# Designs tried in a protein design run: designed miniproteins, single chains, continued (4). Part 62

Each design is a single chain, and the fold is of that chain. pLDDT is the mean over its residues in the fold that is shown.

## One batch from the design tools (miniprotein)

Design m14271
Fold by ESMFold2-Fast:
Structure m14271 (fold): chain A 82 residues (1-82)
Amino acid sequence: MPLSVDKTGADKVSDKTISLFKNSSLTSLNLTGATSVEDGHLLPFVQSPLTALDLSGNTSFSRKDLPAVARQVSQGKDVDMS
């Protein structure tokens, strides 16, 4: 199973797509420029083995989910929100 996924420039990341990733032992996810990633879309990753997450360039994310996702990913992991 793939350990990393690059969705750079993905404008339409659905909750269905995110749910698939949490079941695949995903360790890194690049969502740079994904303008449609919103609060709630990343909550499934809180329990995943995700070690790196790049959300730079996202303009629709209001940050309500950031504390939960950042706590899981930032423990010896990379979270890029620039």
Scores: mean pLDDT 56

Design m14272
Fold by ESMFold2-Fast:
Structure m14272 (fold): chain A 79 residues (1-79)
Amino acid sequence: ATEDLLKGDRALEEGNYEEAIKYYQKALEKDPNNATAHTNLGIAYYKLGKKEEAIKWFEKALEIDPTNYRAKKLLEEVK
């Protein structure tokens, strides 16, 4: 779970957005309520130009943690 998050973060940092999505999805298989993984999935989809998917992931992050300022800010920016 943590290892998959770290690999996702690294892929996202390197611009490997599709690889980042795979690792974040793997992280969510083990921890479905990880708000960070949901937020970063949204970022990866947005970077790929998939705005509707990005919105869905940011909204899910806020369902899990309504105090997630980063997800809230990103959701407002992509709308």
Scores: mean pLDDT 84

Design m14273
Fold by ESMFold2-Fast:
Structure m14273 (fold): chain A 65 residues (1-65)
Amino acid sequence: SMEELLDQLVESIKAKIEELKKKGYTPEEIRKVADEFIDLAAEHLTPEQVERLRKRVEEIVKEIL
């Protein structure tokens, strides 16, 4: 389902954010990488799905950074 696809994308991005933080990347650098992953995923998603993905990733960034 679409919700399962979005969940998978969010978990993949979350894992990358956690990896970069552990490696000592700055919040600015991590946000840039997260935005690049969202932009790549956006090529295969509707605008509504991109908005949902971005909101979920922003919540993760707030919790981790």
Scores: mean pLDDT 83

Design m14274
Fold by ESMFold2-Fast:
Order: C-alpha cells, then sequence, then structure tokens
Structure m14274 (fold): chain A 55 residues (1-55)
C-alpha cells in the first residue's frame, strides 16, 4: 500500500525510499533491532512497519 508507506514516512520523519528499504530488509529476514538502529527508530516503530507487511 503506497498510501500507508507515505503515512509512515511522514509519521517517522523518513523518506518513502527509507520505508521501502526497511520493508524489503524485514522481508529478507534482517532483525528488527538492526532496522531500528540503522533508521533511528524504536522497536515499537519497527513493529508498525511489520504490520504493513501483514496487510
Amino acid sequence: SEEEIKELAKKFGLSVEQIKGALAALRAGVPDEIIAKELGLSEEQVKELKELLEK
């Protein structure tokens, strides 16, 4: 969902490309804690990204 990616990008202060990259990394099995550290996100925010993958 392009719309939900844009919403999260705005909410987290990241670019759409950064959100798409994070989603691709999560799908590839990169641990949540690595994504959190690389993007400056909390584990809670990474869980919100994972919810987009489940839709």
Scores: mean pLDDT 80

Design m14275
Fold by ESMFold2-Fast:
Structure m14275 (fold): chain A 82 residues (1-82)
Amino acid sequence: LSPEIQAEAEFSMLVMAGAVAERFKDYEKAAEYYEKAAELLAKHPEFREELALVLRRLAEAYEKLGDHEKAEEARERAEEVE
C-alpha cells in the first residue's frame, strides 16, 4: 500500500469510529477519534477538504463536552485549512 492509500484507509476508519461514538453520545471517544484522524489528514495536503470536515466534527464533539475553548480552536483550524 502506498502511504496515501494507507492514510485514506486509516482516517476513514477513525472517522467512522468517531461517528459511531457520537451516535452513542460518547463525545470523549468521538473527540479522540477525530483528533487522530485530523493528525493523519494534516500530513497529506491532498485531503484538505476531509481535514476541514473532521475538524468541524471535532469542534461539535468538544461543544457537547462543554469544552468551548477546544471547540473554538478546532473551528479556527478548520477555517485555516479551507
Scores: mean pLDDT 84

Design m14276
Fold by ESMFold2-Fast:
Structure m14276 (fold): chain A 94 residues (1-94)
Amino acid sequence: AEELEKRAAAGDPEAYLELAEVYMKNGQYEKAVEYFEKAIELDPNLPRAYALLAEAYHKLGQWEQAVDYYNKALDLAPDDPEIVQRKKALAESL
């Protein structure tokens, strides 16, 4: 969305996350990876960004990268219910 693009241009890592999620919903996984990587570049302590990047890699068929990024997300937030739920969704797609 236009508002998200403006916030991302201002250096908001959360806006990059929301933009990447829009691309995920539209099946544009390579663009989603690009924006998740930009969010992590701005703030490397975003467990949600790592979890969503793992989902994007899973959709691209990159299983080892998906596992690695989920492990990074859980290292940062082991008891986060959103990350746990996203990992469960990944496991159900296997």
Scores: mean pLDDT 78

Design m14277
Fold by ESMFold2-Fast:
Structure m14277 (fold): chain A 73 residues (1-73)
Amino acid sequence: ALEYRRKARELILEGKPDEEILEAHQKAVEADPRTEVRSLKVEKDKYGKKRVVDDIVRRTMEFEGKEYSAVRR
């Protein structure tokens, strides 16, 4: 499961500010040593609903120069 996404969603439901949502999401991702945050932001849709948009790379050492990341966005 993508635990960091659930944590971010819970913070959104609690009405936490974007800053806290992004910080919690990033720290949850960084708790997994196989993942790295490339980009992280809070996006608001047309209706003003908040969501976290991420670009997360899962490091793999099995293939040379082309990988299919199991965790992307």
Scores: mean pLDDT 62

Design m14278
Fold by ESMFold2-Fast:
Structure m14278 (fold): chain A 55 residues (1-55)
Amino acid sequence: MEALREQHREELLRVLDEIRQAKADLNAGKITQEEFDKLVAELNDRIIDLSKQIQ
């Protein structure tokens, strides 16, 4: 039971880290606001799916 929750948690943390990196890239001018919004939308969908699976 714990192994599955840990796996989903690791995936969730990885997705959150991608969002943090994208925010840093946006602040550095490496990506546009539109690119950031698209990335965050994709990652939010994945976060929601992962959060449902760990319950």
Scores: mean pLDDT 75

Design m14279
Fold by ESMFold2-Fast:
Structure m14279 (fold): chain A 77 residues (1-77)
Amino acid sequence: MDELDAARARIRRLEAEGRLSPRAAQVGLLVAEGKKAFSQGDYQKAKEYAQKALSLDPDDEEARKLLEESTKKLKEQ
């Protein structure tokens, strides 16, 4: 599996076990999608996923870092 497939499987397992709320699972999935877009050079898409994750959880540090890194890459191009 690629990293996104592995992340999705882990998040779904934790949600099914009741260890993640549905909102926490959604935030994790958005961050995983954004990280995949970033790795593929799609910094606009990565930024959009990070913004969606932050709209659900403003304190998510991975989403915040992804937004900052994506914005910086877009500025460097």
Scores: mean pLDDT 78

Design m14280
Fold by ESMFold2-Fast:
Structure m14280 (fold): chain A 60 residues (1-60)
Amino acid sequence: GMMVAEAVKDYEAKNDLELTLKKGDKLEVLEVVGNHYWVVRNLKTGEVGFVPKEAIKILS
């Protein structure tokens, strides 16, 4: 099934590859890239990008 995560804090994208998050945003985890960044889709906006692992928690 879909790997669902939630933003645990607001996060401001530092470049065009990163995704800006609001605390409480529901995300789909698409890929795990190393130990520090993951590729996610924001389920509200449909936007895809890199986020730091510490900005999200896995729900399922």
Scores: mean pLDDT 83

Design m14282
Fold by ESMFold2-Fast:
Structure m14282 (fold): chain A 64 residues (1-64)
Amino acid sequence: PLTPAEVESVIETLREIIEDPEVSEELKERAREVLERYEAGADPMEVEIEASLILMEIAIEKLE
C-alpha cells in the first residue's frame, strides 16, 4: 500500500505533466484521465503504476 505522502507525490507529478508545455496533448489527456479515475475512487497503487508509465513515455518522446 502507498503512504499518503507517496500518493500526494504521484498526484503532484500528474498535475505537473498536465501543465508542461513540452508534453504532447496525448500524454496530457492520459494524465488527466488518471487523475479523474483517482478522484472517482481508483486504487492509488494503480494510479502510481499508470503515472510511471506516462513518465516513461514522456522520457522517450523527449529523446526523439
Scores: mean pLDDT 79

Design m14284
Fold by ESMFold2-Fast:
Structure m14284 (fold): chain A 109 residues (1-109)
Amino acid sequence: LYEEAKKLLEEAEELIEEAEKEENIEKRLELLERALELLEKALELAKKIKDEEKKKELLERIIELAKRVIELALEVMKESEDLKQILRAIGLILRAMGIIFEAELELKK
């Protein structure tokens, strides 16, 4: 569980870093969508971890990466004049906010 969640977070971070370097908005959105899927999976695994220190470490990392997704999605909204791309970026922001909300709730337990 912990090693699996950690590996998913490493993969999500690589996708986010690739998105930061990607000039094509469509490809950037695809990378961010994939990163969010990995963060959602990592969150589900983190919730099942009984070791409080390891769980906290994973949840804090999930929040950090989800915030980076929001920042990149906001950049898409600034750069794009395509309504479909803007709506996809808004969808990514809402999904990332949901991940942050759930992770914050787990941390307060």
Scores: mean pLDDT 90

Design m14285
Fold by ESMFold2-Fast:
Structure m14285 (fold): chain A 55 residues (1-55)
Amino acid sequence: DKSAEEEFLETILLYAKKQNKDAIEIVEEMIKEAKELNAEQVKEFLEEILEKLKK
């Protein structure tokens, strides 16, 4: 019973741990890429994830 946002958040946190990186840094890099690709829906989704990570 996980939302897509919760599932993605868990996945990115695990990925960040394996890569020895900050999850915030990874999401910020993804947002930059989404802006370059003009992928507005993906950018908005990632910005919402970033807000949850900063809590």
Scores: mean pLDDT 79

Design m14286
Fold by ESMFold2-Fast:
Structure m14286 (fold): chain A 58 residues (1-58)
Amino acid sequence: GKIARAVRDFGSWDPNVLNIKKGDLVEVLEEVDDDWVKAKLLETGEEGLIPKIFLEEV
């Protein structure tokens, strides 16, 4: 998938949501809808949903 960078910190206790810190690199695995993607955090291998607006393509 495409590599993107987190533009801000984002977290939730929802196990379906990906927790990120500003500057984290993620691989976009799937576009779920217009607002959300499923992504994989490259550092940890964790997968989850994240709002597209918190990611910038690198």
Scores: mean pLDDT 83

Design m14287
Fold by ESMFold2-Fast:
Structure m14287 (fold): chain A 98 residues (1-98)
Amino acid sequence: GEVDKLLEEAKKLLEEGKKALEEGNLEEAAELYSKAAELAARALLLDPDNEEARALLEEAIAGLREVLKKTTDPELKLRIEETIGLAEIVLAVAKIAA
């Protein structure tokens, strides 16, 4: 189904984001983790009880926070903080909807 496709793509983006982070490619890591967060959030909103979607979204947020600690770029910091904020709203909304 649609949820399964979103989760599969989010997993791939998380693995790519981890690799980019390990290689020191902070902007690429942030973009990959942000895309993973978007897909996991979409899956969680479609299925609020989906524990895999929640776990992947939480993992993407953790990756974004790791990039945030390592970057000195104020524009990248702002984009990461905005993405984390939106993702945390989705986690809260899904908990109420479940």
Scores: mean pLDDT 90

Design m14288
Fold by ESMFold2-Fast:
Structure m14288 (fold): chain A 72 residues (1-72)
Amino acid sequence: MNEEVSQLMGEAAGAVTDPAVRAAILKAASLIVQEGDFEKAKELVTSALNAAGQTELAKKVGKKIEELEKKA
């Protein structure tokens, strides 16, 4: 579970070059792992990706976070 979250967020961070967006993605991983807050993590990462123009990646990552929440 936590490993799957970290792997998903690491993969998403690797797909972007903006260091601020990468930092937001890794912060979202910490929110899930430390607090179990899937909703805030999804909001943070999708907002950061959308602001960077990565709308397709935002949709993909957001959907994956929802699926992980359903399994938790």
Scores: mean pLDDT 78

Design m14289
Fold by ESMFold2-Fast:
Structure m14289 (fold): chain A 65 residues (1-65)
Amino acid sequence: SRVLELEVRLGIAEIKLALGMPVPKEEIEELRRELEELEKDPSVPQEVLDRLRAALERIEEEAAK
C-alpha cells in the first residue's frame, strides 16, 4: 500500500529527527511528492491525507531548525 509505505517513511524520518539524526532535504522533498500523488487518488480518505500531511509538516518544521 502506498499509504502504508509513506506512513512508515514519515515515521522513520520523525524518529531520526527526534534522535538528532539529519534527514536530507532531498528525502523530505521526495516525501512531499509522494503525498501530492496520494492527494490525487480519490480512494484515499481525507482523514488519512490529513494525518500524513500533519506528519510531513512536523518533519519539515523540525528539519528547518
Scores: mean pLDDT 84

Design m14290
Fold by ESMFold2-Fast:
Structure m14290 (fold): chain A 80 residues (1-80)
Amino acid sequence: SIEESKELLEEALEKLEKIAKLTEEEAKKTGDEKLKEIAEKIRKKLEEVKKEGEEMIKKKVPLKEFKEWLKEKYEEVIEL
């Protein structure tokens, strides 16, 4: 359902925001330039997920396809 897709998107964005915050805090604490770059990439990915996710919901993409897309986005974040 659209409602379930919206809930999944909200949860994903909240989790990505938390990961970004934790990564930013560690980068600042350690002065690690690589970790700072990763934090910036996570922020960019968060913006991408929000934009694409909102568009998929607007187009009423089936829940199964939405879940598969979301898993792919999580994998992209893990690869950073």
Scores: mean pLDDT 86

Design m14291
Fold by ESMFold2-Fast:
Formats: C-alpha cells, sequence, structure tokens
Structure m14291 (fold): chain A 85 residues (1-85)
C-alpha cells in the first residue's frame, strides 16, 4: 500500500512537471517573440512596452522552469523511496 501510494504520488508529480515544462516552453517562446518585435520597432514607446512584456514572460518562464525541475526531482525521490521499501 505505501509503495503504491509513493508510486502514484511520483506519477502525479511527474505529470505536473511535464505540464510545467510545456508552460516554460510556451512563455519562453512568447518572450523571444516579444523581444524580437521590440528590437525591430522604430517607435520608442512601443519598443519599451514590448521589451517590458518580454521580460515579464521571461520571468514567468524561469519560474515555471524552476517549478517543474523541483517537481521532477521530488517525483524521482518518491520513486526511489518506493524501490527501497
Amino acid sequence: SQVQQLLRSSQILSQSARQGRDLYDQFNRQSQSLRDQGLRSSDDSLRQQLLQQSDTYQQSSDDYRDGYRRLSDRSRLLRQQAQNL
């Protein structure tokens, strides 16, 4: 029972980590797109807005990356605990 509970918890965390990885990729691509648009803009106001939005998406991307790495590491630890029982 404890082994099965640890494996189920590990699987749930692994799934959440994969979702976090997808969000990381999405926000990272959006950040890059906004940065490219900002750098190509001849309008100073628009350029500043796009670069600021790019930075915001990059921060969100970095937060999701850190989040999914922690979830992935926790998933691995739970799987190892199940194997050692």
Scores: mean pLDDT 90

Design m14292
Fold by ESMFold2-Fast:
Structure m14292 (fold): chain A 84 residues (1-84)
Amino acid sequence: AEEKKKKIEELAKEAVKLALEAMRSEDKEEAEKLLKEAEEKLKEAEKLFEEAKPELSKEEQLELEIELGVAALAIAVAKLLLKL
């Protein structure tokens, strides 16, 4: 249970990091690659979150939903800046 929570948190944080790197990249091809990796990390985190929900407290679910929301927002902003 805790292992899944930790993995979801790590994936969400990695997605944010990749989205921020994409936004700072001066190379369009590199930015698109980083953004694709960010989206893949977020998708994996969301899948694990759904699988973990029955094992999580309401407070833990809220914390993870906030972290996933932040990652989704970072990716959305990166897409707007990259015109994707």
Scores: mean pLDDT 85

Design m14293
Fold by ESMFold2-Fast:
Structure m14293 (fold): chain A 57 residues (1-57)
Amino acid sequence: SMEDAEAAVKKLASVIKREDFPSDEVYEHVIRQMLKREAHVELSDEELKELIAKYAP
């Protein structure tokens, strides 16, 4: 569900920090891969960017 996806992004953003990456695009790619592999969640580019902006600005 979207609630499960949001919770997963929030958790990942708490341990995988935006400042440790050279660009937003690289960070988005890493979060996307972790969501797919660990949480079995697939989001559109728009949905992922919105959740990253909310939890890892």
Scores: mean pLDDT 80

Design m14294
Fold by ESMFold2-Fast:
Structure m14294 (fold): chain A 96 residues (1-96)
Amino acid sequence: DLVARAVGAVLLAMALKEEGRYEEAVRVLEEAIEELEARGYKDIALLYRELGKIYAEMGEYEKAIEYYKKALELAKDDPEMVEKIKKEIEEVEKKK
């Protein structure tokens, strides 16, 4: 189940992030994205959004915005997620 793979990666990355294990959280998401994209799974906006959150917490604001914008492109058909990501981008831009 590709949905379970995607959700599982986000939940694990969130747990690692709460422990300050940012590099491991990034790796979990990057590996999941590569696997899911290789299998033709397109609903990966959640993983890119979580990468944006992790990079923002690391203080890497330019990289955070890049991943949030990628998530925004992929979430086009989800108005609720689009609005949330736009607010996350605005919050990060204020910290530049």
Scores: mean pLDDT 86

Design m14295
Fold by ESMFold2-Fast:
Structure m14295 (fold): chain A 62 residues (1-62)
Amino acid sequence: SLLEEAKRAAEAGDWEAAVKAIEEALFAGDLQTAREAIEYMEKAGGPKEKIEAARKMLEYAE
């Protein structure tokens, strides 16, 4: 669900919503969903700064 929400947000160019979905996955302990969402955001051409910030959040959760 969070992964699909992140994908839809990224496809719409709603990078704020995509990052929120990633944060929710991380807080839920779903590191794999967060990682896949970050990868999708990168493939969708999301802003590098937001992708890097999300990757750091994932690192802190590990």
Scores: mean pLDDT 80

Design m14296
Fold by ESMFold2-Fast:
Structure m14296 (fold): chain A 90 residues (1-90)
Amino acid sequence: SKLTQELLDFLEEMKRAAEELERLARETGSEELARLAREMKEIADRYEELLTKIGLGITDKPGSEMLEEIKELKKRFEELKREAERLVEA
């Protein structure tokens, strides 16, 4: 379904963003960027575990309660991403 694809695409985006930020933190020696990269990785890991638990990728639709948790993780990730972008642009 489109929803399943959107959830998987977002997981890929989360992993990519966290890896890029970790690389930037390593190159610049920024402790703040390193902290944000770790937080982003933790959220991505929780998101992936949740998707695995609800059987996404096999032909299952997530329940409403699992979708709410996914929305919360997505929102928290986007907040961290904006914080990281602000620090990089400053």
Scores: mean pLDDT 77

Design m14297
Fold by ESMFold2-Fast:
Structure m14297 (fold): chain A 78 residues (1-78)
Amino acid sequence: MLSAEQKEEIKRLTVRAISALQAGDGEAAIAYLERMRSLAVSPEAREELDRAIAAVRAGDFDAAKEYLKRAAQINLQA
C-alpha cells in the first residue's frame, strides 16, 4: 500500500493538476501528471496517467481530467 505521506502528495498533485487543466496550462498539468506517474505503484494507474498526459498534449483537457481522476482513484485504493 502507498504510505499516508505518499497518498497526501498524490491528493495535492491531483488538485494542482486539475487546477492547471482548468486554467488551460498544459505545461504545468504535464509536470504534475509526470510527478504522479513517478509515485504510481499500479500499472493501471500508470496507464491512466499516460492517457492523461497524451490528452493534454493533444489539447483535450476534458479527457485529461477524466483520466487523471481515474488514476488518482486507483492510486488512493492501493
Scores: mean pLDDT 81

Design m14298
Fold by ESMFold2-Fast:
Structure m14298 (fold): chain A 90 residues (1-90)
Amino acid sequence: AEEYLKKAKEYLKEKRYLDAIAFAEEAIKLNPEYAEAYYVRGEAYYKLEDYEKAIKDYIKALKLNPEYKKAREKLEEALKKLGKKLEDVL
């Protein structure tokens, strides 16, 4: 799980967003409670402007880790792209 997440982060940094999504999905398959893997997949969706999928992943990361500040910040940013607020989804 951790090896796939590490590769997903590397692809995200290289702006290879589809590869980042694929490797984050493999990390999630191996560990469905891996909050950081949902966050990384959400970041890749955000970069592809798929804000609805990004929002779902950020919400999942926050449900798994309520203190995940980065996921909360990115959720707020993605919601603003769609003209929504935190109270609409939380």
Scores: mean pLDDT 86

Design m14299
Fold by ESMFold2-Fast:
Formats: sequence, structure tokens, C-alpha cells
Structure m14299 (fold): chain A 73 residues (1-73)
Amino acid sequence: SAEEEGGTLSSAPLRDVLPEDLLARTESALLRVGSRDVEEAVRAYVELLRAANAGDAEAARRKAEEIMRLAGI
């Protein structure tokens, strides 16, 4: 597997920065996003991963909320 220490955006920290319920809702929302909003949802998810890898729980929560909004939740 091609994983690097310094540049890898990992999903593992999501469990540390988001409550389990909010993480589950965000994952469900990503599956419900319409084709028109996919690029915006992908951007929000990348920013969510960046915030999680930085340990920024507040920024991670805001990006999770953006993804849920895109899914109409």
C-alpha cells in the first residue's frame, strides 16, 4: 500500500474528532449526495480529512455539517 507519513490524509483521526453519531450521519450523507453536488461534497470531505488530521474538531464538525447540508439532511 502506498502510504506516506508526512503527506497522507487519513480517515482514522475522524473517530477522534467527530462523535460516532455525527460520523455515521456524514457517511450516510455522502451516499445521498446528488450527482450535481458530488464535486462539492468531495471537496468538503477532503477539507474534513485535513481538519481531522490537524486535530481540529471544530473545523471537522463544520465540514461534516456542510456534507449533510449537501445531502439535504
Scores: mean pLDDT 76

Design m14300
Fold by ESMFold2-Fast:
Structure m14300 (fold): chain A 61 residues (1-61)
Amino acid sequence: MVTKEDLLAFMKTMKVSKEQLLAWYERQLERLREEYERTGDERLKEEVEKIEHVIALIKEL
């Protein structure tokens, strides 16, 4: 599972900003939510929850 320290290390290595990383994950979250609403696939719900957790960690950076 991704940690806050992993996210900081990734940002430093890839030279991406917190805003860029957040925007990327928010786009993934929106896509997964749309697919879940269309299909009702419970596995997508689990993926949504994982991405929401990562977004919360990024916001704390």
Scores: mean pLDDT 81

Design m14301
Fold by ESMFold2-Fast:
Order: sequence, then structure tokens, then C-alpha cells
Structure m14301 (fold): chain A 83 residues (1-83)
Amino acid sequence: AKELAEKAKELAEKAVKLALEGVKTGDIKIGEEAAKIGREGTKYGKEAVKKDPKSKEARDAYIEAGVGEGLGGIALGVNKIAS
């Protein structure tokens, strides 16, 4: 659970950073990578919660991963519309 939660948070932070960079540059590839990493983070967060559903750490990691996935998806969508 702990390793999955840590990985989910790491991927969430990376997805948020890439999402902001993708929006600034308008680069579809950066937006696609942000969306992909965000989805991977959510998978790790979901598995962390599945292993320990009452863990605050696992729950917080899943929420953070969901935010990262959402921002990555928005960045990809904006870049596709703007291009």
C-alpha cells in the first residue's frame, strides 16, 4: 500500500507539472504525456486504496492522482482544440 501510494503521488505531481507545461507550449505531445502519466497515477492510487480502503495515506494519494489525471486530460484537450 505505501509504495503504491508514494508512486501515485509521484505520478500525480509529474502529471500536474507536464499539464501546465503542455498548456504553456501548446505541444500536443506534452499534453498526451501529461494525460498518460495522470492515468498511470490514478491506477496506482486505486490499487493503494484497494489494498487498504481505510488508509488516509492511500485515500489522499488516490485523490491527488485523480487531480493529476484531470489536469493532464484538460491540457491534452486544450492543446488539441488550439492546434
Scores: mean pLDDT 78

Design m14302
Fold by ESMFold2-Fast:
Structure m14302 (fold): chain A 59 residues (1-59)
Amino acid sequence: MELYRAVAPVPKTSENELALRPGDLVELLEEVDEEYALAKNLATGEVGLVPKSYLEPVA
């Protein structure tokens, strides 16, 4: 399981984006491009696009 942690708040600025709080754990589901991934917020269960620059690997 590819686990990442949000390093900064990510606001939902488009309908396909995932909103994150600092420290939220996300599961990487798919890489969409160089900047974005499809991820699941483990706290909320929501799925959406997240900028990879706001994520750091966990474990």
Scores: mean pLDDT 77

Design m14303
Fold by ESMFold2-Fast:
Structure m14303 (fold): chain A 86 residues (1-86)
Amino acid sequence: MEELEKKIKELIEKMFSDDPEVQLEAARELSRLISEAPLEVIKKNYDEIVEAANRLLQSPDFDVRVAAATVLIQVAIEKKIIEEKE
């Protein structure tokens, strides 16, 4: 899972880029990976993912904001699955 964690970190870093196209691509890919990733990997990176997505929700680009909202929805679903086990 080392490769998956590295990819998530790289996508989070790209979401902090000044390029809206890079931000959009990274947010879309991160949303997809969150739906496919093990819950433990999402839990470990939860705060960083939420911070990056919340930053992109403030973007002047509508598509970037939609992609950020999608990341937050996917993370919220994963968090609820984790909470039901505890």
Scores: mean pLDDT 79

Design m14304
Fold by ESMFold2-Fast:
Structure m14304 (fold): chain A 80 residues (1-80)
Amino acid sequence: SEEVKEKAKKILDEILKLAGQHLSPEEFQRLKAEAEERLAKVKSLDDVYRLIAFVVQKLLDLGKEELAQKVVDIAREILS
């Protein structure tokens, strides 16, 4: 639904704002591009959870465990 996509967009906007403060410009642009491609395909709440899981895994792969936890917290707050 449009509402689900708008919530996904709000979650991603908050995540990218935070990530931009903690990632290198190159890592940030890569994360943003890949996440925005996934956002464009969001149609269901399951797709939103998959988008969040993707971002969390990317941050963990970059050694940003605290940032990954903040992403989960942001998503939990917006989705509850």
Scores: mean pLDDT 87

Design m14305
Fold by ESMFold2-Fast:
Structure m14305 (fold): chain A 60 residues (1-60)
Amino acid sequence: SLEEELRKYSLEMLEVILGMQEIALAVMEALPAQSEADVAAERELVEEIKRILEKMKEEE
């Protein structure tokens, strides 16, 4: 699962990964003719990474 894969990384690395995915989402939202489904999938991925990161921070 995504959570199991992400838990292999340090919190610092996960924050970097989240930042990169947030930039990717912002770029996709700014581009004309980008698929609404692709944008929605990237948005869902960003939110899932945020949830996993916050959960891991609470577990420390």
Scores: mean pLDDT 79

Design m14306
Fold by ESMFold2-Fast:
Structure m14306 (fold): chain A 60 residues (1-60)
Amino acid sequence: AALDEATRLAQRVRDAAEQHGPEYAKKLAAELAGIDPEEVKDLTFEQAVVKAANAVLEKA
């Protein structure tokens, strides 16, 4: 389900932020959600995660 996919994406991005830092995690979120990294560059980490999760929900 789309909700499960969005939840897994958010968890993977949080894990990446812990291991590699928030800037790496923001780019990973964009890549996993299939959105342009430029759309997240000026967002906070939390805003980038929400945008990526919403993109996954919209595609399903």
Scores: mean pLDDT 77

Design m14307
Fold by ESMFold2-Fast:
Parts: sequence; C-alpha cells; structure tokens
Structure m14307 (fold): chain A 59 residues (1-59)
Amino acid sequence: MAAAEEKRKKEYFERLKQIALDYGLTESDAETLAKLAVKHNVPIEQFEITVKGIAEIRK
C-alpha cells in the first residue's frame, strides 16, 4: 500500500490539475484545488463537475 499510495497520489494530483486547466482555471487555482481534492480523496467525476461549475461562475 505505501508505494502504491504515493504513486497513486502523484498520478491523481496530475490528473486533477490537468482537468482544472482544461476547464480554464489558472495554474495556481488548478494546483490548489487538485491538492485539496487529493487530500480529501475527492472522486475524479465529482472534481470535474465542481471545476466546471467554478469555471462557469468565474466568467
């Protein structure tokens, strides 16, 4: 679990960060939100919906 967990967290963070960037968030916001989502084990699907909503509102 330890080695797999570290790799999983790294891949998860990178994936979430990319999703946020794809929806037009800034690099800083994408990094911050991805870190929080990884810390709270937020599902990718839920994160994507949340990021899409934030991007819409911030217009």
Scores: mean pLDDT 78

